# Designs tried in a protein design run: designed miniproteins, single chains, continued (3). Part 104

Each design is a single chain, and the fold is of that chain. pLDDT is the mean over its residues in the fold that is shown.

## One batch from the design tools (miniprotein)

Design m11834
Fold by ESMFold2-Fast:
Structure m11834 (fold): chain A 70 residues (1-70)
Amino acid sequence: AAPPPVTTEAPLPKGFFGPETSAEEIAQNVIDAVREYAERLLEEGRITEEQAREMIEQAERSAQTIIERA
């Protein structure tokens, strides 16, 4: 018999199957991704707390540019 189909029950990001992916949703996803990345680097001791904060601030600025350009 063929193997049973895999049911995807994992929660997918809203921007993938949402009714409309707006520039604001893309911007929020970028901020969240950079925040997670900065936290990982901070935990590994690869960057300082100040650098982590600057990375998040830069992501927020980039996100605003995406919204303004949309």
Scores: mean pLDDT 70

Design m11835
Fold by ESMFold2-Fast:
Structure m11835 (fold): chain A 77 residues (1-77)
Amino acid sequence: SNEEKLEELRELIEKSKKLPESLKKALLELLEEVADEKVDELAKTLPLSLEALEKAENVEELIGEQLRLIGDLLDSL
């Protein structure tokens, strides 16, 4: 279910060691607001972005880019 997918995404965000606490909260809030029909796209996109974040040197730039992509997904309802 979409609720189970959101739960999995929440766990991935919470377990990330490279995300600052404030950005973790921002992403978790975004997940609470995402429309049901966009959950599948988010469940596909977020894990890949978090994996890239773990391997990146410029963490701040990637976080900004990922938040922008999530915003675009929400706007494309």
Scores: mean pLDDT 70

Design m11836
Fold by ESMFold2-Fast:
Structure m11836 (fold): chain A 92 residues (1-92)
Amino acid sequence: SAKELAEEAIEEAKRGKELGLEAVRLGAEAGDREGLAKGIAAALAAAGAEFLAEKALETGNKELAEEALEEAKAALEVGEEGLARARAALEA
């Protein structure tokens, strides 16, 4: 259970980081401040969540794994929003 939650958090965090960094790249190219800002926020939050998840996996701490998963999912959502905005700005 703790291991499964931590592994899920790592996967979600990695995805959030990838989307956040892509939002930064496209937001910068489009001059889209909101996409860029959300991309930066998502990438940083995802990196933090990944760190907590790896520590939870190492220690078997279920509460820390649950916190890491919640943070990873939040970062992923912000990354998805940032990427969508940056893509829309490029098409405008």
Scores: mean pLDDT 88

Design m11837
Fold by ESMFold2-Fast:
Structure m11837 (fold): chain A 93 residues (1-93)
Amino acid sequence: ASPEERERILREATISMAIIALSVALKTASGKVKEKAEEAIRHAARAAETGSKEDVEKAVKKAEEAAKLAREEGDEDTARTLESAAKLLREVL
């Protein structure tokens, strides 16, 4: 495979891992945390399909907003999962 093809595969794999982490967080999330995590998944899925940097940036923002709300609610495990997803998404920027 070409270096460009390998970079694309790694990017898609990293976004997929982030979507899995966001989906795990949805099992424990409720209310606004759940809504923001679902928005993050939608943007991440679009980024995986289109390669859009803007959609990765939007996914990061929504995941970070969800993590902050989870921390404010005392849900540290959900917050850590959301923070991990945001870090994975930042790696593809």
Scores: mean pLDDT 87

Design m11838
Fold by ESMFold2-Fast:
Order: C-alpha cells, then sequence, then structure tokens
Structure m11838 (fold): chain A 86 residues (1-86)
C-alpha cells in the first residue's frame, strides 16, 4: 500500500504529523478491504509515531497516534475473527 510506504518515509524524515495523516488514510482503506497485513503494519507504524512524538514532547501527535494504534488494533482483531467465522 503506497500510503503505508509514504507514511514510513515521512516518519524517517521526522515528519510525525505527516506520517500520522498518511497512516489514518491507510487505516480507512485497509479497514474497508479487511486487509489484515496492512492493518498490522499501520498499527506498528502508529506505535512508532507515538514513541517518537512522546520523545519529542508533541502531546497532540502522541494522543492521535495512541488513538489510531488502539483503534487499528481492535479492528485488526475484529477483521481476523470475521474471516475465520465467515
Amino acid sequence: MELIEEARRLLEEGDLRGALEKLEEAYREARERGDLEALAEVERLAEEVLRAALKAGDKEVAKRAFELSTEVGIEFLVAGVEKVTA
């Protein structure tokens, strides 16, 4: 997914807000498709953004990244269960 690759690039460049915005877009797309691999990668990168934001003292980005990581993790579990029970 191009959005995930772009988010990773922005994170590597230190653009935490830009990376987070791309991850939010990637989450919506992955959720609609039930793409478990993409959901797992978004959760992982959201946690990296959270850690970087906490270290930088960016409370707004840290809060958003935490909320995204939590929501993605729940959706990943729900999507996984639905694929097994469908």
Scores: mean pLDDT 80

Design m11839
Fold by ESMFold2-Fast:
Structure m11839 (fold): chain A 89 residues (1-89)
Amino acid sequence: SAAQAEAYYQLGLDYYRQGDYKKAIEYYDQALALDPDYSRAWFNLGEMYFELKDYDKAIAYYQQALALEPSSIAQMRLETAQRRKAEAA
């Protein structure tokens, strides 16, 4: 349900704020399993994988968020992740 997807998203945010990126990712994944159009969960998965330096996953998740909802912040984050990937090569 939409309420359950929102609840998982909020749990993901709580773990993100605690610095527990692995649990944040798990709960964002659960939110998206219930509502794959939840653009904020896609964006926050991008942020988590960026912090984990998995730039390929960060790029993919930012692109998914942008496909669902245009955002200048998400576009800027995508460009930063692409630059970091190039610099890490």
Scores: mean pLDDT 87

Design m11840
Fold by ESMFold2-Fast:
Structure m11840 (fold): chain A 76 residues (1-76)
Amino acid sequence: DVEKQAEDLIKKGNEYAEKGDKEKATEFYSQAAALYLRAGQPEKAIEYAKKGLEVDPNSSTARVLLKLAEERLAAA
């Protein structure tokens, strides 16, 4: 279940964010965004890619995922 896998990744991201480990938090949020993107849920992918950028604005991975998710949403 993609939703359960993403939920686990998001929980780990939240845990690392609370610990102040921005790099790990953004990595887990980015993994969740990539999972949603592959599952055809670009709205959810945008949400978690943005959350990753909120935690670490310099994350190239989160920025790329956000752009890909936005492009996927635009392609009807």
Scores: mean pLDDT 86

Design m11841
Fold by ESMFold2-Fast:
Structure m11841 (fold): chain A 55 residues (1-55)
Amino acid sequence: SEAEKLLEKAKEHLKRGNAQQAIDYATQAAVLAMKRGDQELYDEAIKLAEEAKKL
């Protein structure tokens, strides 16, 4: 799905230390997950954004 692809991009940028890109992709994934009622994907995306904010 589109949300899963955005989450993968966020993970890739987090691994590389690209905090802003990781936050941006994770936020987009969270918005799409919320619109579809995908609580698990939403929680994962929010967690990833919080991890990126600590970089």
Scores: mean pLDDT 86

Design m11842
Fold by ESMFold2-Fast:
Structure m11842 (fold): chain A 72 residues (1-72)
Amino acid sequence: GIEQLKKEIRELARETVELAKQLGDDKTAERARELEEKGIKALEEGNVFEAEVYLGMLLIMKGVLKTLLSKQ
């Protein structure tokens, strides 16, 4: 449901922010929080498609940040 998807977006954004901060990338951490806000707002407005797009962007960001950390 929508409440479960909101929880998923918030948790994914939290993890993405933590990874970006570990890399010293405050700009990417800020972008992750913006995507969280946009995703939650889209769900509250009933726009599930738009929320899924923002969720997808967060998933890509998390994957990239994990890859960058693994190359240290």
Scores: mean pLDDT 87

Design m11843
Fold by ESMFold2-Fast:
Structure m11843 (fold): chain A 55 residues (1-55)
Amino acid sequence: MLKEAIEAAKKGDSEKAAKYLRQAIEESTLDTADEVRKAIEELKKLDPEAVEKAL
């Protein structure tokens, strides 16, 4: 899901990027928290609007 969010953002699909990021956040565990944080930082650079919609 995180990779799918990043790919959607690179393609300019803010809606799908936000949807996949939201799902990844909801399904995140303590073990994946660092990966989610790094993905949010990358997504803020690619599509800050998608991050706002997901959070």
Scores: mean pLDDT 78

Design m11844
Fold by ESMFold2-Fast:
Structure m11844 (fold): chain A 58 residues (1-58)
Amino acid sequence: STREEVLAKIESEKDPVVREGLLAAIEGEEAARAGAPEAVLEELAARALPGAEELAKR
């Protein structure tokens, strides 16, 4: 999928915690593909975690 298609799906999310977590997950995937340092990837994963936990409760 294109980045624009993924972002449009995230924008349809009503829960702000889930929405912010999904945005952080996309940034993490893009950073990993760009070869970002492990510390940056860990920070983005930590920012995504609350949204992932909220989704897991659904």
Scores: mean pLDDT 77

Design m11845
Fold by ESMFold2-Fast:
Structure m11845 (fold): chain A 80 residues (1-80)
Amino acid sequence: MVEEAKRLFPDDAEVWLLLGKYYLKQGKYEEAIEAFRLAIEVDPDNVEAYELLSQAYEKLGKTDEAEKWRKKAEEIRKKM
């Protein structure tokens, strides 16, 4: 659960990324979004987290949010 992981591994972006991917695979798009946002808070340069966040928003039909995060992923990729 996100609450348990946040308490036990708050500074591990990779744990949040893996948890988000798990939720995305299960069709739990809101939980995936929360996990990917936490990954970004820990590691703001994690391009994959922004790309997966965009994908999760697309799955929810939130196309404007998906496009926002997709553009952010492109910006981070260029700046590193």
Scores: mean pLDDT 78

Design m11846
Fold by ESMFold2-Fast:
Structure m11846 (fold): chain A 75 residues (1-75)
Amino acid sequence: SKKEVFTDFLTKANELAEKASPEEAQEIRKAVSDIVKAWREGGFDAAVEKLREIAEKSTNPEFQKLAREAIEKLE
């Protein structure tokens, strides 16, 4: 399900944040919060737009990869 793809992404993103530098962890955790908020307020389409922003703008290559993989599973 779409919810399972988002839950998997959120879990992996939080695990990545635990291994990242403090600055990268802050970016990842903020992005995770933004996706959760987007899902609650705007549903699927809003959450996908936040994933696209991460895939395009994140400074962490592993975080970008997680976002791209989630988008591919949702499309």
Scores: mean pLDDT 82

Design m11847
Fold by ESMFold2-Fast:
Structure m11847 (fold): chain A 80 residues (1-80)
Amino acid sequence: MEEAVEHLRKASQALGQGKYEEAIEHARKAIELAPDDLELQYNAYVLLAKAYEKMGDTEKAKEYREQAEKLRNEILEKVK
């Protein structure tokens, strides 16, 4: 748990510093380490979408935004 959260924090920090490739790597690692944590995965996909958008990869940014929206819907469904 802590390791996945640490990678999510590093991804956010790298994104803020303009280190988009580093942000992508950390966000992907967070997803791999916490496959059952829907909220963490949602946040990681949001960071991936932002990183790709900043890099001008609008297709990848859209894909990851759609993944984040799908996870958000799953979270809402579990809360009712």
Scores: mean pLDDT 81

Design m11848
Fold by ESMFold2-Fast:
Formats: C-alpha cells, sequence, structure tokens
Structure m11848 (fold): chain A 55 residues (1-55)
C-alpha cells in the first residue's frame, strides 16, 4: 500500500538518524534503498520529507 511504503521509508530515515547517521546521508541512503526495492520515487521522496519533518 502507498501509505505503508511511505511510512517504511520515513521509519528507515529516522532509524538511521537515531543510529548517528547525519540527516542528509540518512535521507539519501533510505531513498536509494527504496528505489532499489521498486518503490516509486514520489513515494520514497514523501517518506524522506515526513522523516525530516518529524526529526
Amino acid sequence: MKEEQIREVADRVLALIAEGVPVGEAALRALREALKRGIPFEWAEEGVRRAIAEH
């Protein structure tokens, strides 16, 4: 589902930040991972934006 995949990307970014990865690097890693899994770019980008807003 779209919302579930967006949430997965957001949670991945937040998890990386919690582990000490800089915000920009965490966002790029989560985005690349999502694209490799076949998640549409727009959904992966939305997940990253949500994570940054929650951070």
Scores: mean pLDDT 85

Design m11849
Fold by ESMFold2-Fast:
Structure m11849 (fold): chain A 64 residues (1-64)
Amino acid sequence: MVKIDAEFDATSNIREATEKFMELTKDITSAKGKVVKIYGSAEGNGLLMTRGLEGFGAKVIRVS
């Protein structure tokens, strides 16, 4: 059973996605081990957020 810790849409709700991304990356450990579902992860802001979260140790479920 996979628990989703956070989810956001990087295409239609960029402001909310940015705010959630900032909250998850505020500390070196905030995203570590979290499972984050991102809509619009294939390009632009969604791709950058995906890379950032994975860099901080999160597992990203990518939805295009």
Scores: mean pLDDT 77

Design m11850
Fold by ESMFold2-Fast:
Formats: sequence, C-alpha cells, structure tokens
Structure m11850 (fold): chain A 85 residues (1-85)
Amino acid sequence: LKEEARELVEKLREIVQQIRENPSSALLSRALEVAGKAASILKKLGHEQTAADLIQRMSEAVSAKDIDGFLEVAEELIELLEELI
C-alpha cells in the first residue's frame, strides 16, 4: 500500500509539473485518472469522504476549465497522501 501510494504520488507530481509547463485537456484528463487511483488509496486508509470530496472538486475544475483550481486540489491530494505514508 505505501509503495503503491508513493508511485502514484510520483506520477501525479510529474503530470502536475507538465500541466504547469504546458496545460492541455489531455493532461488534465490523465491527471484526473491518476488522482482517482490515488484517492482509492486514501479510501483504503480510512479517508473515504475526503477522497470523494477531492475527486468531486477536481472533476468540477476540469469541467470549468479551471487549471489553477485543479492544480490546487491535486497538490492537496498529494500532501495528504505524503502525510499518511
């Protein structure tokens, strides 16, 4: 679980950096996919409601084309996972 969480955090950090450099709808969709997997780890660690709320906020940001809002929520997810592993 900890190893899997670390791998997902690294992948999400990489995609977040790519979005900061050159944002695109494809990268946002990829980031949301990886974030969903990371949120599943959060759920397994007992943070089911927090995981659901973060994914909802990310999905809303993608729908609104709010890149800055999406990145803020993605960073929050990364920080929470790093605190728990």
Scores: mean pLDDT 81

Design m11851
Fold by ESMFold2-Fast:
Structure m11851 (fold): chain A 55 residues (1-55)
Amino acid sequence: NEEEIKRKIEDLDNLREISIENAKEVAKNNPEAIKKAEEQIEKETEKRKEELLAE
């Protein structure tokens, strides 16, 4: 069901943005920690998208 998968991908993108904003707020005085958190969040989001598309 392509439409349901598309909705789930959109939800993952929204969650990614929320998680990144939270990381910026929590670690606002540590740019390197924010960068690492962003990279980890984006990696996890991409992995979940690939898993959805593979199903």
Scores: mean pLDDT 80

Design m11852
Fold by ESMFold2-Fast:
Structure m11852 (fold): chain A 58 residues (1-58)
Amino acid sequence: MKTVSDIFPGLNHPELKKITVEEAKKLTLEQLYELLSKYFDNPELAKRIAEILKEKIK
């Protein structure tokens, strides 16, 4: 089963490696951004990654 780190290699945090593509598809953009923001010091980077990831997993 593919994880979000398989789609976006930058998501190499151990907690993010546990998130499957199917689980990420069930999250809204806002929920995904909130989740990613916990692991990134830069809020703009977290938001951009969330947007790119959502586009790739459509």
Scores: mean pLDDT 76

Design m11853
Fold by ESMFold2-Fast:
Structure m11853 (fold): chain A 68 residues (1-68)
Amino acid sequence: MLSEKERAVLSRALSEAQALYEAGKMTREQAIEHAVETARKLGKEAGLSEEAIDRVVETVRRVMEEQL
């Protein structure tokens, strides 16, 4: 399972991308890419290791591909 810090990054990345997709401002592909880049940026800012960032990014991509 993801740590609390990793889950916080995941939740924010998903929420931002989902809102843009639902507003019709992004395609599915653009929303997925935006979520991944947001997760990388927020994870780095939060001081996550590269391994932890990769876990969050993989989870973001999987969830976005499953939900969109």
Scores: mean pLDDT 82

Design m11855
Fold by ESMFold2-Fast:
Structure m11855 (fold): chain A 77 residues (1-77)
Amino acid sequence: TEKLKKALEYIKEALRKIQAGDVEGAIEKLEKAKEYAKDIPEAVAKLQEAIEKLKQGDVSGALEYIGEAAKILNSKL
């Protein structure tokens, strides 16, 4: 539970970085979210897709995958 809460915390930080235009910082925060979500492979996969979308400059696609990851993690709390 505490690890999943920490993963969600890093997702919120990543969203703040995206709003600030800090794509590199957002990727760093999503990598941290993956570390705390490692026991939920479906969430890790969505976070990885979000990171790949950010690397491609597809912010809208990244936000969709971030939303899916957050939904999965919240369902495990």
Scores: mean pLDDT 88

Design m11856
Fold by ESMFold2-Fast:
Structure m11856 (fold): chain A 58 residues (1-58)
Amino acid sequence: SLEERRAAARRIAEETGLPFTVAEVALDDYMRVQGLSLEEATRRALEVLRALAEELAK
């Protein structure tokens, strides 16, 4: 659902420190372009955005 997707994006933003809009866009790309489920898209977005946050902190 849209509510579950927004909750996932909020969790990603909180855990990575990146903006909610960045989390939303990443989640949308994994779900719509890559065809992943919300659960798998959330896992992938967390991995990628955590790595990005670490690089930006250097």
Scores: mean pLDDT 83

Design m11857
Fold by ESMFold2-Fast:
Order: C-alpha cells, then sequence, then structure tokens
Structure m11857 (fold): chain A 68 residues (1-68)
C-alpha cells in the first residue's frame, strides 16, 4: 500500500492529463495486486502526497488535491 501510494504520488506529479493519471494508477494497482480497499487507500495517500510535493506542476498539485 505505502509503495503503491508513493508511485501514485509520482504519477500524479508527472502526468498532465487525468486520463494518463488514471492509466498509471490502474497499472500500479495491478502491479502491487491491491484489493479494492487497498487501492482506495493507496490512491488517497498518493493524492495527498502529490498535493504537498513542491516539485509538482500546478496541474499535478490540483489533481492531487481533488483526489484527496
Amino acid sequence: VEEAAEEIAKALVEQKTLEEAQKAIREIVQKYKLSEDEAQEAIRKGAAKAAKDPNASEFGKGLGKAMS
């Protein structure tokens, strides 16, 4: 969960479109074989991390905040 959350945060920071972010999140969930509950927790934690990342673009920070 924590490792998946960190990868989700990175994806949200780097991606400029919602579609790319959703695709990356889906791949991370499959990679770590997360249950639905674990995936929701990882997404929530990752979004919170992305929103606070000083290196994130304004788009990435906004997307992270919206998904938190």
Scores: mean pLDDT 69

Design m11858
Fold by ESMFold2-Fast:
Structure m11858 (fold): chain A 85 residues (1-85)
Amino acid sequence: DEAKAAAEATLATVEAARPALAALEEAGLLGQLEPLLREADRLAQEAGEAYRAGDYEKAKELAEKARRLAEEAAARARELVAQLA
């Protein structure tokens, strides 16, 4: 199931980012990533809704977009952590 696999990959990407997000929150920098994280979460939720409605093609597309934004947020988090030295 492509839609389910894409949604699971998105969730795994978000879970892997949790330690970096916690470090940025303590540093007061999490706000810089909040728009990307909220958009990724919104798309992931829409993908879940499309999957439950039986629209697997739309669910896959939305989950892939959510994963891309989650990957971008993770990359940005690494950049911000690196800048803190």
Scores: mean pLDDT 73

Design m11859
Fold by ESMFold2-Fast:
Structure m11859 (fold): chain A 62 residues (1-62)
Amino acid sequence: DAALAAALARARALAEAWLDRVLSYYPNGKGTLEVLDGRRVVGTVVDGDRVFRLVLDADDFL
């Protein structure tokens, strides 16, 4: 629905900002962003043996 779509858009924007921030400290890292189950936004940064993960639930933005 429109409310869920708006909540996902807000969660994605925050995850993208988080991704940019982490990559600014780990410039050789690789970032990915995905939506799971149509409700969760998952950001991941991999830098060698280090893995950083952010999980945001769209329900927290409704």
Scores: mean pLDDT 83

Design m11860
Fold by ESMFold2-Fast:
Structure m11860 (fold): chain A 75 residues (1-75)
Amino acid sequence: MGDEYYARGDYASSAHYYGQQLRKDPHNIDLWMRLADSLVRMGRPDNAARVIQRALTDHPNNQDLRQRLQQMQQM
């Protein structure tokens, strides 16, 4: 469901659904990444960075999350 919204460019709905899925599966790194990407597409990169930072609190050694945060902080 969230992936369908993201593919259609409905990033607000995709962010909402990825957030709901994370409540059921908080250890799914892909969902954290997809939520952050939806927020970036909505023009909220600061909110996206906070989402990745929250995920890193529970998964501090996850390379994908660390790389994604670095990408969002590069200006």
Scores: mean pLDDT 80

Design m11861
Fold by ESMFold2-Fast:
Structure m11861 (fold): chain A 67 residues (1-67)
Amino acid sequence: SAADEAERKRLLEYLLSKGVSEEEAQEAVDEALANKDNPIAANQAVARALLKSGNEELRESLELLLR
């Protein structure tokens, strides 16, 4: 849908801005959209992608939230 495409673009741009690779960002967005009716699962998919970005401070913060 148009709403899903807008959300995909928003999440992709966000993840890419944080240093996530395009391939990993696309996989995370696909997982998040597949879980759009489960906000916890959708948010965890995005958080896991952010952990792969190599941003040490962000990684440490997200590890506390994912445990």
Scores: mean pLDDT 75

Design m11862
Fold by ESMFold2-Fast:
Structure m11862 (fold): chain A 97 residues (1-97)
Amino acid sequence: PTVGEDAEAEIEASERLMAELDPAAAEAIREAARAIKDKARLLALHLAVAVAVAIGKRTGDYRGAAAFAARVAAKLAAAEGAEEAAERARRVAEALE
């Protein structure tokens, strides 16, 4: 387990960077987050964005990072039954691939 304050700061920084790198992916991720009511799924989405940004920083592949985050958002929104949010995130991921 990580110190919660450090984890929250890193998640916020990663989500802000995603908005600068790909505004469409960031918006699809925010819509999925609003649709997800399960706290574990919501945490999984935030962690996926942080992991995607970390991979982008390490590899320089920010397009692939945004596609990965959008695909995770689509899967988690679909698991929640939020089909409209899931389809929007899926379309963003497909446009980045």
Scores: mean pLDDT 79

Design m11863
Fold by ESMFold2-Fast:
Formats: structure tokens, C-alpha cells, sequence
Structure m11863 (fold): chain A 64 residues (1-64)
């Protein structure tokens, strides 16, 4: 539905913005893992950080 698509688009932007804010990265990749989770990869000069974002809880958790 249009509402579900809007929720996913908003969640993706939120995950990206949070990862950038947390790491200082200017480049972030957001990949859909399943219907409730995104994998977020933030690349900085100091290294690469990987997060999982839960769409339902809006929780960003660092996994790497």
C-alpha cells in the first residue's frame, strides 16, 4: 500500500541520517534485509561501521 511504502521510505531516511550522525560518515548505504530490518553501512576514513535498523522499533544497533 502507499502507506507502507511511505513508512519504509521514511524509515530508510531515518536509518541513514542516524548512521551519519553517529559515525560522521558522508557516505552511507542502506540495504533491505527483510520486511522489518535494514542493514546500514557507514564508511569513514577510520573504518567501516555496520548497523541493523529495526523499522518497527526504530532502533539502530551497531553490529560491526
Amino acid sequence: SALEELIREHAKKLAEARAKALTGATEVEVEEVDETRFRVTATTPDGTYVFEFDIETRTLTQVE
Scores: mean pLDDT 82

Design m11864
Fold by ESMFold2-Fast:
Structure m11864 (fold): chain A 61 residues (1-61)
Amino acid sequence: MSPAEKLAEEYLAAGRRLIEAGAAALVPLVVQDLARELRKLGESEEAVRRTAREVEAELRA
């Protein structure tokens, strides 16, 4: 896995744990933090938006 893919999987797992703990209200903060970390890795704005959207969609499913 690329560093970006690994980061997305880690944040998806963290978001799922927050939902299981009853803290689904924190999911937008998880997604925002993922986007910030992806930008630090040098990902394009399009790639950041796509990955953040995919993770958010999975967490809201």
Scores: mean pLDDT 83

Design m11865
Fold by ESMFold2-Fast:
Structure m11865 (fold): chain A 109 residues (1-109)
Amino acid sequence: SPREELIAAHREQIAFYEWAIKVIEEEPERLLEVVREAIGAERGLIVLMRQLDFPEEFIAEEERLRDRLEEIARRLEENGGKASEELKEEAIRTFEEAIAHEKKAIEYL
């Protein structure tokens, strides 16, 4: 069902962000790679949510998270792909906020 597909997609996104936090903590040199993968995952989720008529309020929050990840990627690229502690902490905080949002989306379903 569309509901089960959305629950599965949001759960997969939570698992991705939990993995991303662990990777960034252990291998901070991979920050730009992981953030780029996160942007791709957010774009895919937004497309699925629109196809399955998920509420615009939840889609708008995913778009806000995507835009924030794109800004983090831009700042990393300007810094030669090298992570600062500030950019690492901002990325982790963004992933934690994304996990919280995905959990709310599942609770709504």
Scores: mean pLDDT 89

Design m11866
Fold by ESMFold2-Fast:
Structure m11866 (fold): chain A 129 residues (1-129)
Amino acid sequence: SELEKELQEKIREKLLELLDELMSLPLAEPMREPVDLAANPDYLKVVPNPIDLSTIRELLESGEIRSVDEFSRLMAQMFQNMFTYNEPGSPIAQQTAELQVIATKKLSELEEEAKKLEEELAKKLEALK
């Protein structure tokens, strides 16, 4: 329905706003672009499923990310990849941990907001019957 499409677009816009906010943080620097495979020739042996903030942004803009859950999964994969490749306690690992705390809090807030929007949509669809 048109209302379902409006909800999908609203959630996509909110996810893009959140992502752009996270990308603007200095903490995001190591995660903004795909890892340079020429500089890190072992990367794909350690991390078979690379993902970064710019790639997630492209997936949001293309409509390939269709839910907050799918967005959260890709973000979690990115953080896991960073912790897997980088030494515990390294500056990059510390930056990753700090960004993960910020992202997790903001995602939890967005998940609660999305649930309320979905409940409002359900009520509107019921009223149209």
Scores: mean pLDDT 88

Design m11867
Fold by ESMFold2-Fast:
Structure m11867 (fold): chain A 65 residues (1-65)
Amino acid sequence: SEEEIEKLKKEIKEIEEEIKKLKEKLEKLKKEGASKEEILELEEEIGVLELEKAVLKVVLKKLEE
């Protein structure tokens, strides 16, 4: 339905905004010389969100078919 499509688009946008914030935080940590462990933890969190975004985009494409 159109309502499901709009809801998914909103969820995708919210995830994209979260990814942007985490990537900005990651760049700051790298510049400040944070530990490899802190950098890896944040990269893993970004990776999980990127995967969630990819799954939602696949679902969105199927609903638009």
Scores: mean pLDDT 87

Design m11868
Fold by ESMFold2-Fast:
Structure m11868 (fold): chain A 71 residues (1-71)
Amino acid sequence: MKKEEEAKKLLESIRKQAEMFGAYPDEKAIDRMREYLKKNYPLTPEQEAALDEMRERYKKFKEEGEKIAKK
């Protein structure tokens, strides 16, 4: 109920902050977040998909950073 809404808002807030500040969480940070959510909240398929999406965004961000550093 309320805790599920809080978990959804938390994930959305982190995603928006990462987009605004360009600070995407790394793979380890995403794993820690998933562990935290599993312990405190029931994860929905949407929330699991959001965590997977953040992993893909981190990989793309890392690749872009490496590309810029190469130049």
Scores: mean pLDDT 66

Design m11870
Fold by ESMFold2-Fast:
Formats: sequence, structure tokens, C-alpha cells
Structure m11870 (fold): chain A 82 residues (1-82)
Amino acid sequence: MTPEEEAERAEKLADEYLKQGNYSEAAVAYIHAGEAYFRAGDLEKAKESYERAIQLLEEKAPDDTVGLLRAKSLLKRIEKAL
């Protein structure tokens, strides 16, 4: 599986978790999509995926502090690489 295929699969899983109301799981899936886009060299899509994870956690699962910190740290790394 290519990194691009892995990212697309992770985005589909995130959408599925969102429909189920599993917001922390959806955020983890967006983080996985961002990591896969980063490995593919698509820094803009990696950034978008991490931003979606952060927004989702802040709005729907603000008590998931570990997930939020992870997503913010990964976003900061991507922003420095852009």
C-alpha cells in the first residue's frame, strides 16, 4: 500500500467514526492520514489532516488532552517543514 493509499484509507475510517459519534477515534484516524500524507511528501494535506483532528477534538472531545497535544505537536512539525 502506498502512503497516498494509506492516507485515503485513514480519511475514510475517520469519516466512518464521525458518523458513529466516535470523535476521539475519528481524530486518531485523521492523525494517521496526516502521517501518511507526510510520508508521501504532501505537506499541505498532512497539515489539513492534523488541523481537522485538532478542530474535531476541541469541538467534540475537549477532554482528550493526549490526542489534542499529539495533533498540535504534529501540526507544528509540518508547519516548520512547509
Scores: mean pLDDT 83

